Designed miniproteins, single chains, continued (3). Designs and how they scored, part 80

Each design is a single chain, and the fold is of that chain. pLDDT is the mean over its residues in the fold that is shown.

## One batch from the design tools (miniprotein)

Design m10762
Fold by ESMFold2-Fast:
Parts: C-alpha cells; sequence; structure tokens
Structure m10762 (fold): chain A 83 residues (1-83)
C-alpha cells in the first residue's frame, strides 16, 4: 500500500468511526443521557479532527477538507447544546 492509499483508508476508517460515535450520541441524547451523548459526540469530533489532519497532510481535495471541518463544527455545536 502506498502512503497515499494508506491515508485514504485511514481517513475512511476515521470517518466511519466518527459516524458510529455520532449515531451513538444521537441515541443517548434521545434517551436523556446527556453525559454519554457528550462523550459520544466528543469521540466523533476527535475522529473527524484526526481525519482532517491526515487529509490535510496527504493533500486531499478541498471539498473533503471542507466537509471534515463542517463535521467538526457540527460535533462541537452538539456538545455545547447538551451542557
Amino acid sequence: MTPEQEAEVEVGVLEIKAAVSKVAGDRYEKQGNKDEAIKSYEDARKAYEEALRIAQEAGFPQETIDALKEAIEESKKRIEELK
């Protein structure tokens, strides 16, 4: 696997991990479990931030970078709403 291919796989895995954590956060929020919802959204944010770092280092398209930045900001907003 080339470094570029490895970066694509790693970003993809992190995006899936973030999506799973976001879905878990949505479920906990619906149940009224704010602490677990916050933790799940923080896990999603961290995964998106790591994906953004790798994408920027590997020179991913601006569209991908912008989408990851949007996902990070969305996760931050969800966390603040639950405090």
Scores: mean pLDDT 86

Design m10763
Fold by ESMFold2-Fast:
Order: C-alpha cells, then structure tokens, then sequence
Structure m10763 (fold): chain A 72 residues (1-72)
C-alpha cells in the first residue's frame, strides 16, 4: 500500500542518516550533507504524516536532526 511504501521510505531515510558521521570522518562535504539532511527531514515529516505513523515519523526526524547537528 502507499502507506506502507511511505513508512518504508521514512525508515530508509533514518538508516541513511546513521551513516553521516562516517562520511564526515572520510572527508565528505559538510555543507552538501547538511543541505541533503534538511531536505530529507522535510520529506520524512511529510511522508510520516501521510502514512499516519507518528512514531516512525518522530524517530526518522530525530535521527536526521541528530545527524545534522553532528554535521554542523
């Protein structure tokens, strides 16, 4: 279903955010990563709302925000 696909996308975004500290340690562009994290956070919020899964949305947004703080 669409709701299941959206929840899956939100979960994948949170998992990708967990890799950000390793990418920064490898010399990735911090400015580009921060821009990407903000875009993904907005997408995760919208997708989580559309899926009606507030817990998954909160977890994904928190993971992306934590990654953005680590990247700053």
Amino acid sequence: SLAEALREGVREAAEAAAEIPALLAAGADREALLAGLEANREMAERAGEAAGDERLKAEAVAALEEAARAAA
Scores: mean pLDDT 69

Design m10764
Fold by ESMFold2-Fast:
Structure m10764 (fold): chain A 94 residues (1-94)
Amino acid sequence: MEKELKERRELVREGLRYMKENPEEVKAILEKMLAKGEELKKAGKMTEKQLALLYFYKALLTEDEKYFKKAMELMDEKEKEEIEILLEELKEEK
């Protein structure tokens, strides 16, 4: 795997671990980031992939399929595959 993909994978893994330990704090952060994310995307300062990751984290925290669907619609096939691999790895670690 490329260095960039490996670093991104580790950051997502750490984020998911932190989310499990501090769900209320992460929920508050995600609400603020999502509000800013929509504005930043409209201004061209945030990519669809970055916004998709924020919706994905919110879906995991709330277990609301609505946010999961939004995240998947913003991701390309390569990003979807990457996220699925990360989820499978994390499922075995708890």
Scores: mean pLDDT 69

Design m10765
Fold by ESMFold2-Fast:
Structure m10765 (fold): chain A 85 residues (1-85)
Amino acid sequence: MEEEKKEYEKKLAELLAPVEERLNALVAELKAKGVPTAEAQEILLEWLRADPDEVAQLILQGWLARDEAEREELEKRIEELVEKA
């Protein structure tokens, strides 16, 4: 059971790594420029809409979600996409 979970987490991390790196770089840049949180979220949403990667879109939506329940729902959708891939 745990071995299957570790393989799933490795596959997920490998799939998400490029998106996570891009997102972290963009967030760091916006913070360095002193962009207000609300404005930063708007910029991130525009970046999300421009990215054709469905996994990238779900990850960014999860990071922008303020409600824990919404984050859990988005995480489940990401898991479903990884299982189908």
Scores: mean pLDDT 59

Design m10766
Fold by ESMFold2-Fast:
Structure m10766 (fold): chain A 81 residues (1-81)
Amino acid sequence: SSEVEELAKRLIEATKGRITEEQARAIAEYFLEHPAPSREEFRAKLKELGVPEELYDTIWKTILDFQIERGVELLREAVLR
């Protein structure tokens, strides 16, 4: 799953390495499977994974931006078929 690896890398970069590769991968895997979490579900999952609360907004924005980019590319591919 190259998408998990790409999102995990962006999460590490966006958080300036304040999360581990294991945390970044777990976050990426979960939110690619659950792309429209409520804010409460999002916060609960990050707390479960031991992520510092000050990083939540950065992680939220990183996932949202990635999902928007992914949605745009999937739409382009569908239109070109």
Scores: mean pLDDT 81

Design m10767
Fold by ESMFold2-Fast:
Parts: structure tokens; C-alpha cells; sequence
Structure m10767 (fold): chain A 79 residues (1-79)
């Protein structure tokens, strides 16, 4: 099983669309937390997203590590 990282992207704008999910992933890729966790800056590609009432769940992959998936929890535009 490939490593899956769950990160709370609290400081990103609410997600209600695919474009907002991509924006949240781009903001998260510059997070000190993700840089510390991976040891270097990450480039995230959004694989998909799902909207909940309070959180959006975004599944992204590191472009330089194709076997590493990152799960981001962002504020939901439905909240």
C-alpha cells in the first residue's frame, strides 16, 4: 500500500468546484507542514474531490512521486 497523507488545509479558500480544489492543492503544496513531511517542496496534481457539508475531501498526487497520494481536507463551500 502506498503512503497516504492526510493534511488539514485550513488556510485555503472554501472548495465548491474542481478549479477551487486545484487552487486549494496548489496552496497546500507551499505549506511548511507538507514541505517538512516530504523533506522538500511538493507539486500536487488533483486526482479528484468530494464535497461534504463541512469539508471538501481532495485527493492529490505528488507529480515527482507518482506512488504518493495526499488527502487534503479543505473548508466546504456548502458550509
Amino acid sequence: AEPTVVFLAADVPPVGSEEQAKEAARAASKSPTLIALFGEPVELEVLGYRLGPNFAVIVARDKTRPDVDVVLLAPSALA
Scores: mean pLDDT 71

Design m10768
Fold by ESMFold2-Fast:
Structure m10768 (fold): chain A 80 residues (1-80)
Amino acid sequence: SMDDIKTKIANIVRDLVRNTSSLSEEEKEHLLSMVERILKTKDEALARKLIQALIDLLRQMLGDNPEAQQKIKEMEQLLS
């Protein structure tokens, strides 16, 4: 379900924010704000678009981080 996807996305992003020292505090706050927006959105189509935007942002921020890349791939598979 979309709620299961949202919960998994939230957990992945929270883990990345906690464990990725290269992220600034501003970047961490922005990522967590996007997660809150996704969780509050009741429109499934809008939620999918917001998750895709979050994935694209994480790729831009953490493209060279192998651990982050694995988590990003997991998030992409949830939208498939």
Scores: mean pLDDT 86

Design m10769
Fold by ESMFold2-Fast:
Structure m10769 (fold): chain A 97 residues (1-97)
Amino acid sequence: SALERIRELTERLIRSRDPEEARRAAREIVRIALSDPSAAREAIDGLLEAARRSRDPDVRRIAAEGALRIALESEALSVEEQTGYVLRAIGILLDLK
């Protein structure tokens, strides 16, 4: 299922120490979320978790950028949900100095 694939990719993203592998995983999560609106919230939550839990600043940035993209482009979210997710993603990106 889309949700199982997102969870698998999220765990790979959290454990990744390779920015190119992280970019591929995040891009796949984003593609799944945008093709299946029912997966959008799980994908954003997974990417935001990866952005918090990863030890690699580049992986954290990639994950936060992916979450921001889904929040801005997904048709599944209310305006209130979109605003909340955008603010959370931007907050993570600003903390990555």
Scores: mean pLDDT 87

Design m10770
Fold by ESMFold2-Fast:
Structure m10770 (fold): chain A 89 residues (1-89)
Amino acid sequence: SETQKLIDQFNQYAQQAQALADQAAASTSRDEFLQLAGQASRYFQQAGKYAKKAAALDPSITAELNAKMQALTGRMQAAMAAAVARIDA
């Protein structure tokens, strides 16, 4: 179904964003951290777009997708905060 295709895209982008955020957090280089965090942010934005599209087609999944996006948002915010702290130090 169209809804399932959008959910699959959301899951793909969300997994990629998480993987890149983990790599950024594990980085020992400021430049590498910034590049990986930037890539993670772009995949995070794509995940959000597909989550909204899927929820628009099937409102019954809205709460589940919102919960997943909130969890991903928290992880991304933590990674970005760590990057800012390292740059300012």
Scores: mean pLDDT 82

Design m10771
Fold by ESMFold2-Fast:
Structure m10771 (fold): chain A 96 residues (1-96)
Amino acid sequence: SSKEKLLAELNKYVNDPAFAALPLKPTPLHAAARLGDLETVRLFLDHLRAEGREHLILLPDHEGKTALDLAEEAGHREVAELIRRHLEELGLSVPR
């Protein structure tokens, strides 16, 4: 259900005309990263990689901030390190 829910929420965000006026909204990954929910972030990152949707890890929110930016700003070091590790494994490493 978590995978189905994530895909349904992401597809609603991408394809819903109601969100066209607010195109840059945080994904569930942004919300989990901001809250420091390490287990949920890990689950979402593993799911996005398994589904070939790794590009969504770098998706900016309405302020132009990625999930990594939000985790770092909130001081959630373990979440930030997990996201950096996934980006490095994908060849998308962010400068430290």
Scores: mean pLDDT 70

Design m10772
Fold by ESMFold2-Fast:
Structure m10772 (fold): chain A 61 residues (1-61)
Amino acid sequence: MEEQERLRELVEKAREEIHKYAEKAGVDIKAPSLRRNGEYLSEEAIERAVEGLKKAIEDAK
């Protein structure tokens, strides 16, 4: 319950961070779905996804 609320807030922050990062790099990117079976992924999985996307954005430049 509280964990899912916290993860949702983390996801929203991650989307904003990725969006700004992509804008600065001049790269188009689509944020991934961070849900499985109706629940958000763990905090660690969300963090790994964000880092992976940042690297993909840099590699696309």
Scores: mean pLDDT 65

Design m10773
Fold by ESMFold2-Fast:
Structure m10773 (fold): chain A 109 residues (1-109)
Amino acid sequence: KLEEALKYASKGDFEKAVKLLEEYIKENPDDASAWLRLGVVYLNLGEREKAVEAFEKALRIDPEFVETAALLWAHMKVPPEILRVVAEAARRLGREDLADYFEKLADSL
């Protein structure tokens, strides 16, 4: 299910990827990985506020998973803007420790 959404995102069909991720999340609302992927797809669509909201959901569900994903993203040299948006989501949740961590990762890219 997540794999199908990722396949469409890889093809640049971000609208289809969003629909598939939203359908998956309706059945699996506590899957932090799905919320992280949705946030990244929203950023590709220019939907920054929706991306922040999706990252907030992922952080509420599994902050340790989001930290691990962010470390992997930093190693893969993803655009630092993704990590800065995740930092904004952490800050909105009052998690200044996580916001600082993600900003430090973004600055190291």
Scores: mean pLDDT 84

Design m10774
Fold by ESMFold2-Fast:
Structure m10774 (fold): chain A 97 residues (1-97)
Amino acid sequence: MTEEEARKQAEFLIRALDVGGENLIMHASSQSNFPLAEGAAETMLRLVREGLKLPYAQEIADAAVSQLEKAAQENPEMREVFLAAAERIRELAEAAA
């Protein structure tokens, strides 16, 4: 993979986490639907796992963690789902460093 290809993939993943992650979380939250919230968290975790192979792993992990922590703060009933995913992302980022 070239440096330019890695940069473009990182930009795509960060955008997917920021826009797509927010939309999935909002959809789950509007329905108070735990399976949808778990699905959103799993989708974000999958995107981060793809990003950890890129030189922008920390930026990708930070974007996902920020989104999940915001979701946990705004949705206290589902906070454990989002915080567990955020912690798992931190562990993966630390292992990749």
Scores: mean pLDDT 80

Design m10775
Fold by ESMFold2-Fast:
Structure m10775 (fold): chain A 71 residues (1-71)
Amino acid sequence: MEEKFKEVEEEIRPFLLALQQQVAANPNLPAAVRQAMRDALRQKILEVAKKDPDVLEVLKQALAQVEAERA
């Protein structure tokens, strides 16, 4: 399980980093742009999750955590 989670984290990590850099460069991003970024991230997560349904469960929890901890 740790190996699967680490693989997912590594695959998503560069994508997340790119998004974080864009947000940091312009914190005043329009809602439409932020929506597009979230949609892209969601698609990436779903693509990785297709590898294993157990991974999908972990990713769903991670997504909920990220949305909850926005503070």
Scores: mean pLDDT 69

Design m10776
Fold by ESMFold2-Fast:
Structure m10776 (fold): chain A 102 residues (1-102)
Amino acid sequence: GMEEINRPLSPEERKILEETAEEIERLAAEAREDPSTPQATVDTLEDSARGARLAAKAKLRETAIVALSVLYVSTRREAERLNSPYLERTAEILKETLDKVS
């Protein structure tokens, strides 16, 4: 129908998404500086950080929620596959963010 309008992100929701992206970016930086962290884990964290930042730039709430939901599922799967506490923490941050904006 011509009348299905997905609402814009509120300023509060946008702030939550921006803070989420910043926290994940910080974790990716920490993992990069940790010589015990495998490169595959660092690469996955940097991909997750980019995904979170793109979600934070979404104009519409539903677009942001869908993007974060996909990112959460993917990050959780990779956390289990790579057995990474950085990725486990990233999945927790994404879940907390989804619970705040969903």
Scores: mean pLDDT 83

Design m10777
Fold by ESMFold2-Fast:
Structure m10777 (fold): chain A 81 residues (1-81)
Amino acid sequence: MLTNDEILSQLNEIQELLNANQLEKAEQKYSLLIEQLKLQYKVSKDVDIIPKLPENLKKPFLDIEIEIGVKALVEAVEKVT
């Protein structure tokens, strides 16, 4: 079971990957973290986990999702061949 401190540590590692423009690695690590949390909180795979998180974790997760989404859109525009 992941503690809040371990979850925040994983989010910080994802943020460092995003800051290094390693979007694919950041997305993979974020996806794995979300899957682990869905198992931990007994949430189904098709249900959003963020509403089930403690309040102090909701904003960090939303901030990371927004940054991943924005960077993915920017990269998609730049890689249009």
Scores: mean pLDDT 78

Design m10778
Fold by ESMFold2-Fast:
Structure m10778 (fold): chain A 88 residues (1-88)
Amino acid sequence: MEEEKRKKEAEEIQKRIDEIAEKLKKEIPELEDEQAKALATIILVVEETFGKEAAEKLKEQLIEALKKKDYEALGKLGTEALNEALKK
């Protein structure tokens, strides 16, 4: 029972990741599918760990970095947010 519940939750998480990635690609047409999904995953993990406000702030910062083509800031924001979530 719990294993099937975990699978259903993982499927829902994947759907949410795909939705966020699609929205990111609409904002930044140059964004590759793999990058969009990676960023969407980080945003979702932050939302689950720190709440919606933290996730929205991260999403805004990531979109801003993408629009500026500041890939160094993008990578740093993403990895730092994920590392903090994993520490918790």
Scores: mean pLDDT 76

Design m10779
Fold by ESMFold2-Fast:
Order: C-alpha cells, then structure tokens, then sequence
Structure m10779 (fold): chain A 55 residues (1-55)
C-alpha cells in the first residue's frame, strides 16, 4: 500500500511541476489502478485534486 501511495504522490508532483501532461498523468494512474484495484479511492482523490488545479 505505502509504495503505491508514494507512486501516486510522485505522479501528482510530476504533474504539478509540469514534468508530465494531464493526459499522461491520467494514463499512469489508470495503469496503477489496473495493477492495484484496491487503490481506486486514492486514484479518484488524486484526479479530483488535479481537476481543482485546472479549474
């Protein structure tokens, strides 16, 4: 769980710093969710935070 959570946080940081596009961010999160279905809640919260930054 912790390692996956850190990976999601890394993706959020990379997106916020402009290292990856929003499309790449979503695609990478979808890959994580496919491998770890139990983190769907964490993925959904990360997407909501990213959408709030784009509003």
Amino acid sequence: MEAVREEIEKLETDFREGRISYSDFLQKLAQIETEYPEVTGLVNEAVRRAEALLA
Scores: mean pLDDT 80

Design m10780
Fold by ESMFold2-Fast:
Structure m10780 (fold): chain A 97 residues (1-97)
Amino acid sequence: SEEERENLIRMKVFQGLLLMVTELQERFPEDPDMRRIAARLRELAHNIPHMSTEELKKGLQEIRRELEEVKRRASPEGQRLLDRMIESLEQLIKELD
């Protein structure tokens, strides 16, 4: 059903955000920009049950913009990770349509 599909996509978003948090914490534990982004992703994941699909899309779009800002100051390794995360977020946003 449409509702079951929407719920599956929302669960996929939750899991994706938590995987990003884990990867940032493991690879860049001491980077203050990466720690801030990890906290932001965790907060968004926590709020998913209280958000409409439109609010979730806006939240993902906002965090994508923040990743692009951090990428400009990141190391080459950080830039590669952030590029993969941005691509992942863009796919999740499309799936919510």
Scores: mean pLDDT 88

Design m10781
Fold by ESMFold2-Fast:
Structure m10781 (fold): chain A 67 residues (1-67)
Amino acid sequence: MTKEIGKLLAEQAKKDLEEGNFERAKTYAIAAARYGDVEGAKEVADLLESKGYTDLAKEIREAVEKA
């Protein structure tokens, strides 16, 4: 099930973000969007943007648009 894999990837992205691994958070958020958790990926992008990582958030949003 693609959505369940996407949700797990989004949760991993949030964990990496909390740990300060912002580039890993971006990578897992992009993967989450590709596996069908577009909303989880958007949430990670919003969190990164709120922390000043606007370029990382933009890459996630571009992946969401392609998904």
Scores: mean pLDDT 82

Design m10782
Fold by ESMFold2-Fast:
Structure m10782 (fold): chain A 61 residues (1-61)
Amino acid sequence: GAALDELRGRALAEAGAGLALKMGAESAKVVDYTADEALIEAVINGEKKLFRATEEGLFEI
């Protein structure tokens, strides 16, 4: 249902942002999310980078 999809998307977004910070990002911002993926904007070494967070992990776009 829509409520479970929202919770799943939020969990992916939070996990993705957390992974970006653990990788050495200065900041991580959730741009958008669905039930199956989230878009994370991170600043690493002063450079803005976009990542896709999925159940499989965090991937630079």
Scores: mean pLDDT 81

Design m10783
Fold by ESMFold2-Fast:
Structure m10783 (fold): chain A 100 residues (1-100)
Amino acid sequence: SLLERAEEIIERAEEILKVAKDPLVKEIARLAKEAAELAIKLYEKGYKDEAKRLLDTAERGLDVAEDALENPDDSKILSLVGEILRLIGEIIDAELLLEK
């Protein structure tokens, strides 16, 4: 279910936040958690497709963050920044939709 996906994303993000030292990895985890919480609100308001999209973006961000955590490499900096910017954009879109 969408709620189970959101809960799994929150759990993954919290696990990353406990062990990560890289500020970019921490920021992705923080944003992914925020995205999952917003996806629950979108779903409750009937915006099911937008909620699913936000969870897809959060999961992708966490996959990139987890890879960077397991295999640290400066070559991954641009990918981490890209996922941060993507999450920020979709979070803003979600917040604007919830204000309507």
Scores: mean pLDDT 89

Design m10784
Fold by ESMFold2-Fast:
Structure m10784 (fold): chain A 64 residues (1-64)
Amino acid sequence: SEKEQVEKLLEQLKKTLLELGVDDDVANSIVKQLENWWKSGASLEQLQTAVENIVRSARSVAEA
């Protein structure tokens, strides 16, 4: 289901953020914001794009 795809996407996002050194509280806040956006009508494609942008930004900070 789309719900299962979203749950997997958000789980993978949290794991990636933690691996990049993002604090657990910050990673949880980001995941919750995206989950709330999905519940408000965001598409899976919109969430995928947001996740890609968030991960790119987190990697840039981790490499600085």
Scores: mean pLDDT 85

Design m10785
Fold by ESMFold2-Fast:
Structure m10785 (fold): chain A 86 residues (1-86)
Amino acid sequence: EIEELKEKAKELVREIVRALHEGDYERAEKLGEELLPIAEKLREKLGEEAERFLQAVFAREVARIYEEEGRLEAAEFYRKKAEELE
């Protein structure tokens, strides 16, 4: 169940970050609402480890978007942040 929750969180975060980058704030909000109960269950079971996991996932997805935009310094910054949280 924990691994299944982590996989769902990764997918939702990827879609949220993409929606935010594209300016689709309505879709991002909807996806965030779907993420909230999953994040809550992860925090209940893993505590601080869940927060680190979620932050690392967000950082990796943000890095990917910046890399696609050619903003290599910003991409590297967020990639390193994700590595620090793992």
Scores: mean pLDDT 83

Design m10786
Fold by ESMFold2-Fast:
Parts: structure tokens; sequence; C-alpha cells
Structure m10786 (fold): chain A 60 residues (1-60)
């Protein structure tokens, strides 16, 4: 339903913002490169999910 897509989009948007903050924090604190790489991949993954949900919402 529309409401379910909106809730999922809101949740994924919050997660994306949290991951972006975590990525910048890790870089600022000189975290291990493996951790930075993992967080960066997760940011890209969640960003793609948000984009897909936005397209799905537009189609409803």
Amino acid sequence: SLAEVEKELAKKTVILNMLKIALETDKMLNAPQDLIDQTEKEVKRVAAEVAALQKKLAAL
C-alpha cells in the first residue's frame, strides 16, 4: 500500500542519514580503511533502496 511504501521510505532515509554521519565520523577519526569501505558500500546500497522506493511511490 501507499502508506507502507511511505513508511519504508522514511525508515530508509533515516538509516541513510545515520550511515552518512557514521562514514564522516569514521573518516574524521581515521578509522581502519576496511571499516570505511564497508560503511561506504552500505551508504551506496541504502541510497539505491531509497531511490527505488521513491520511484515506486511515484508509480502508486
Scores: mean pLDDT 86

Design m10787
Fold by ESMFold2-Fast:
Structure m10787 (fold): chain A 61 residues (1-61)
Amino acid sequence: SPVERLRELVERMRTASVEEINEIVREMGEILAGSSDEERAEMGPVVDEFTRVVEERFREL
């Protein structure tokens, strides 16, 4: 499911290199672009967590 794929990207983001971060962000955008309104609503909390993890990773860099 799209939610499961986003959770996988969140976990990948926690230890990602700069190159990997760019790829993961792109993949997340593709998943969201292909999702229905109902799927996006279900993914909301996971997207919020992803955003927090991205901010933490950029703070570490």
Scores: mean pLDDT 78

Design m10788
Fold by ESMFold2-Fast:
Structure m10788 (fold): chain A 100 residues (1-100)
Amino acid sequence: KPSLEELLERAREIFEKIQEEADKEGTPAAREVARVASEGFRELTELVENKASPEELAEVIDRTIEKLKALKPNLSEEMQKLVDEAISKLEEIRKELLEL
């Protein structure tokens, strides 16, 4: 099974990809997606530094997923697909965290 550090690296890659693609799209809704992703990763990093439980990390991921889902209707079709892929990958990371 992946380590906590490996799961955090996967989350970082997902959030970086969202931010990169959102910046390319350049719409206000896409910029808001980038902010949500950035804030979610910042919260995860702070919790890891404070030795939070895997359950607390999973809660941050869940809140980030909910915020991303709320933004989807205002996004382009291409950006909606990217966000859906990101949500699926984040849900997998959440499950792996709860198995630690």
Scores: mean pLDDT 84

Design m10789
Fold by ESMFold2-Fast:
Structure m10789 (fold): chain A 89 residues (1-89)
Amino acid sequence: SEALEKKLEELLNDPIFQTMLEVLREKGGYLSTEELADAVVERTGDESDRSEVIQILSFLEAEERNDIVESKEVDGKTMYRLGEEERKK
């Protein structure tokens, strides 16, 4: 929907989202929600950004945006990696 497209455009300009993509790009593999949130908070210095990372991941998973962030389940936990389209950049 147009509302979801607008949400995605707003997300693409979000500094927390950009930091999250940078972390995933530098790591080059799968990270748990906790590992990703910890790495983003370490870079931003703001603990409140942890909840934003969790919300972003939840949104991307619900909207099946595997082109941006890929997910898989390993040993009962969800793991995240930079999506295929983002890896091409």
Scores: mean pLDDT 82

Design m10790
Fold by ESMFold2-Fast:
Formats: structure tokens, sequence, C-alpha cells
Structure m10790 (fold): chain A 59 residues (1-59)
């Protein structure tokens, strides 16, 4: 899943993903621990679910 792929990112990759999403790496890391789906992650971060799915698919 997109969320599982994002959870496997290195610290450097996580910083890049957070920058693309317009959030801090800490906010993204915390949201990934809470989120059960790409939709839930998108709601927590206030970003489009399409962007979360795109990022998760290319990892």
Amino acid sequence: SAVENLRRLSPEELETAARILGVTPSALQDALKRARSAGELAEILGVPVSLVNTLGQVG
C-alpha cells in the first residue's frame, strides 16, 4: 500500500516526501504511525489523497 511504502522510507527520503507534501518530516512520521490508509494520511496532513498515492506508488 502507499502508506506502507512511505513507512519504509529512509530519513533522507522522508525529508524529500515531507517537502513535496508541504509538511515537516516529524509531522509526516507521526501521521504515518496513526494512518491506516492513504485517505486517512491525507486527512491528517491536509493534502490531496492523489498526492499521497502518487508518492507511495513511486517508492
Scores: mean pLDDT 81

Design m10791
Fold by ESMFold2-Fast:
Structure m10791 (fold): chain A 82 residues (1-82)
Amino acid sequence: MERANRLTLAVGEALRLREKGMSDEEIYERLTKRFGEEIAREALEIVKKLEEELKNSDERKQAQLYAAKGIVIAAADFERAL
């Protein structure tokens, strides 16, 4: 699998684990076991950036970020179904 595909899967998994209420440390550990340290770190950074943007954004930008989050999660779920 190309690195970009693995990163997309890792971001989707991180978003799912965050929704379950897991800590950054727990998410990082699980992603590192599955995807490796570098991808786990990048995925968690993307999730944190998305959360900060959602927190600090107006309603229009929040809608765009929620849509992007849904697409990434759907992509991860689609790959898991294969």
Scores: mean pLDDT 72

Design m10792
Fold by ESMFold2-Fast:
Structure m10792 (fold): chain A 107 residues (1-107)
Amino acid sequence: SLREEIQRLVAEARRHLAAGDSDGLLQTIERLAKLAKESTDPELREEAVRAISDLVMEAVRRGLLTPEQARRIIELLEELEKAFSDDPAVVELLQLTIDEVRRRLAA
């Protein structure tokens, strides 16, 4: 059911992306981040973080994020980086995602 909850949240986030609803997207990403932090299953944690990265990267490509939303996303990704500091692959993915969001803020 946790995997199903992650899948439902990803589908919800994609609907927000299609609608241009950046507030709804941010709220759904925050829910995914919470599930990732609370999960004791490393596979589900990694799946949730990869989904968050994919959603954030697409939002950046579409230019959907306000500067305030982009800063909030960076904060969330930095929290995940600290929570998963024992997983180098997840940390690297989060760092790449943070760097792309920061590039959008600088533009």
Scores: mean pLDDT 86

Design m10793
Fold by ESMFold2-Fast:
Structure m10793 (fold): chain A 69 residues (1-69)
Amino acid sequence: SSSIKRQQEIEEMRQRMYTVVQVTVDDKAKRDGLSPEEVERLRRQSMAAVDHNLKVEIERREKKEKEES
């Protein structure tokens, strides 16, 4: 079903984005000499942004499917 494929795509996106956040924050910390507190703040902010963006994307896809049905 299309629903299973959508769920799988979103989960893959979330996992990929979380991995990118970890790598990006660690790289920035090394480059800019960030404190552990600054690293933790950036991780929290970036992960929260990922979660928010995925929630919006899920709602957008659901609306599109409902209009195409």
Scores: mean pLDDT 79

Design m10794
Fold by ESMFold2-Fast:
Structure m10794 (fold): chain A 78 residues (1-78)
Amino acid sequence: TGLEAALGLARQGIKAIDEGNLGLAAEQLRNGRFVAEQSGDKEGAEYLDKGYKAVQEGDAEKAKEYAKKGIESLEKSL
């Protein structure tokens, strides 16, 4: 489903953060946000957008926390 795709993108975003690849993390979280939004999880999309913005600001810790909240929302919507 679209929610499963968004969940996969969010998880890949966290992995990219852990590996220090903030460019890939930004791309994965941005794409995850759009897929979550199109799949009807507005709350998950909002958290993934906040994670994306935190990556753009260089705040890897906040990005990871927001991505985790997005994942929690997506899992509840499955």
Scores: mean pLDDT 88

Design m10795
Fold by ESMFold2-Fast:
Structure m10795 (fold): chain A 62 residues (1-62)
Amino acid sequence: MLTERQLEILEILSKKGSLTVKEIAQELGISESTAQSHINSLLKKELVTENPLEPGKYFAGF
């Protein structure tokens, strides 16, 4: 099940494309560790993907 914060991350990625964990944290006003935890959960659910052209950046992909 997705949290409200994870939905906000997916919306930001849909609008801005590929972002690092740090950039996601800055956009949402949360810590990098919190953003990393959400990205790890979204990666496990295959709702985000690391950009192969920009290592360390993630985008909403299904």
Scores: mean pLDDT 81

Design m10796
Fold by ESMFold2-Fast:
Structure m10796 (fold): chain A 100 residues (1-100)
Amino acid sequence: MLTKEEKLELFKELVDEIAEQLRKLAGNDPEVQAAVDRIRELAVKAAQAILDGNEEEYKKLMEEIRKVVDELRARYPDLKEVFDQALEFIEKLLEEIKKS
């Protein structure tokens, strides 16, 4: 139903909403803000890799996202459930793109 361009734009909008919520929960911590920006950029690249049929690039980008989330969980244990929920939601969105 959706074109590749429409799927990517919708994914960007949803990931931007997740990033905004994480930014609000992180307050003024510049390290968490930078990590959220990186996760957002990597997630968009992962969606593009799926749409381009580049499974190898997708796997590399997902590994990098998980590493960033693991570092955030270690440094901010009080926020780890929130980071885990955000990662799960991003993974579900990527799976929907993969299904067409």
Scores: mean pLDDT 81

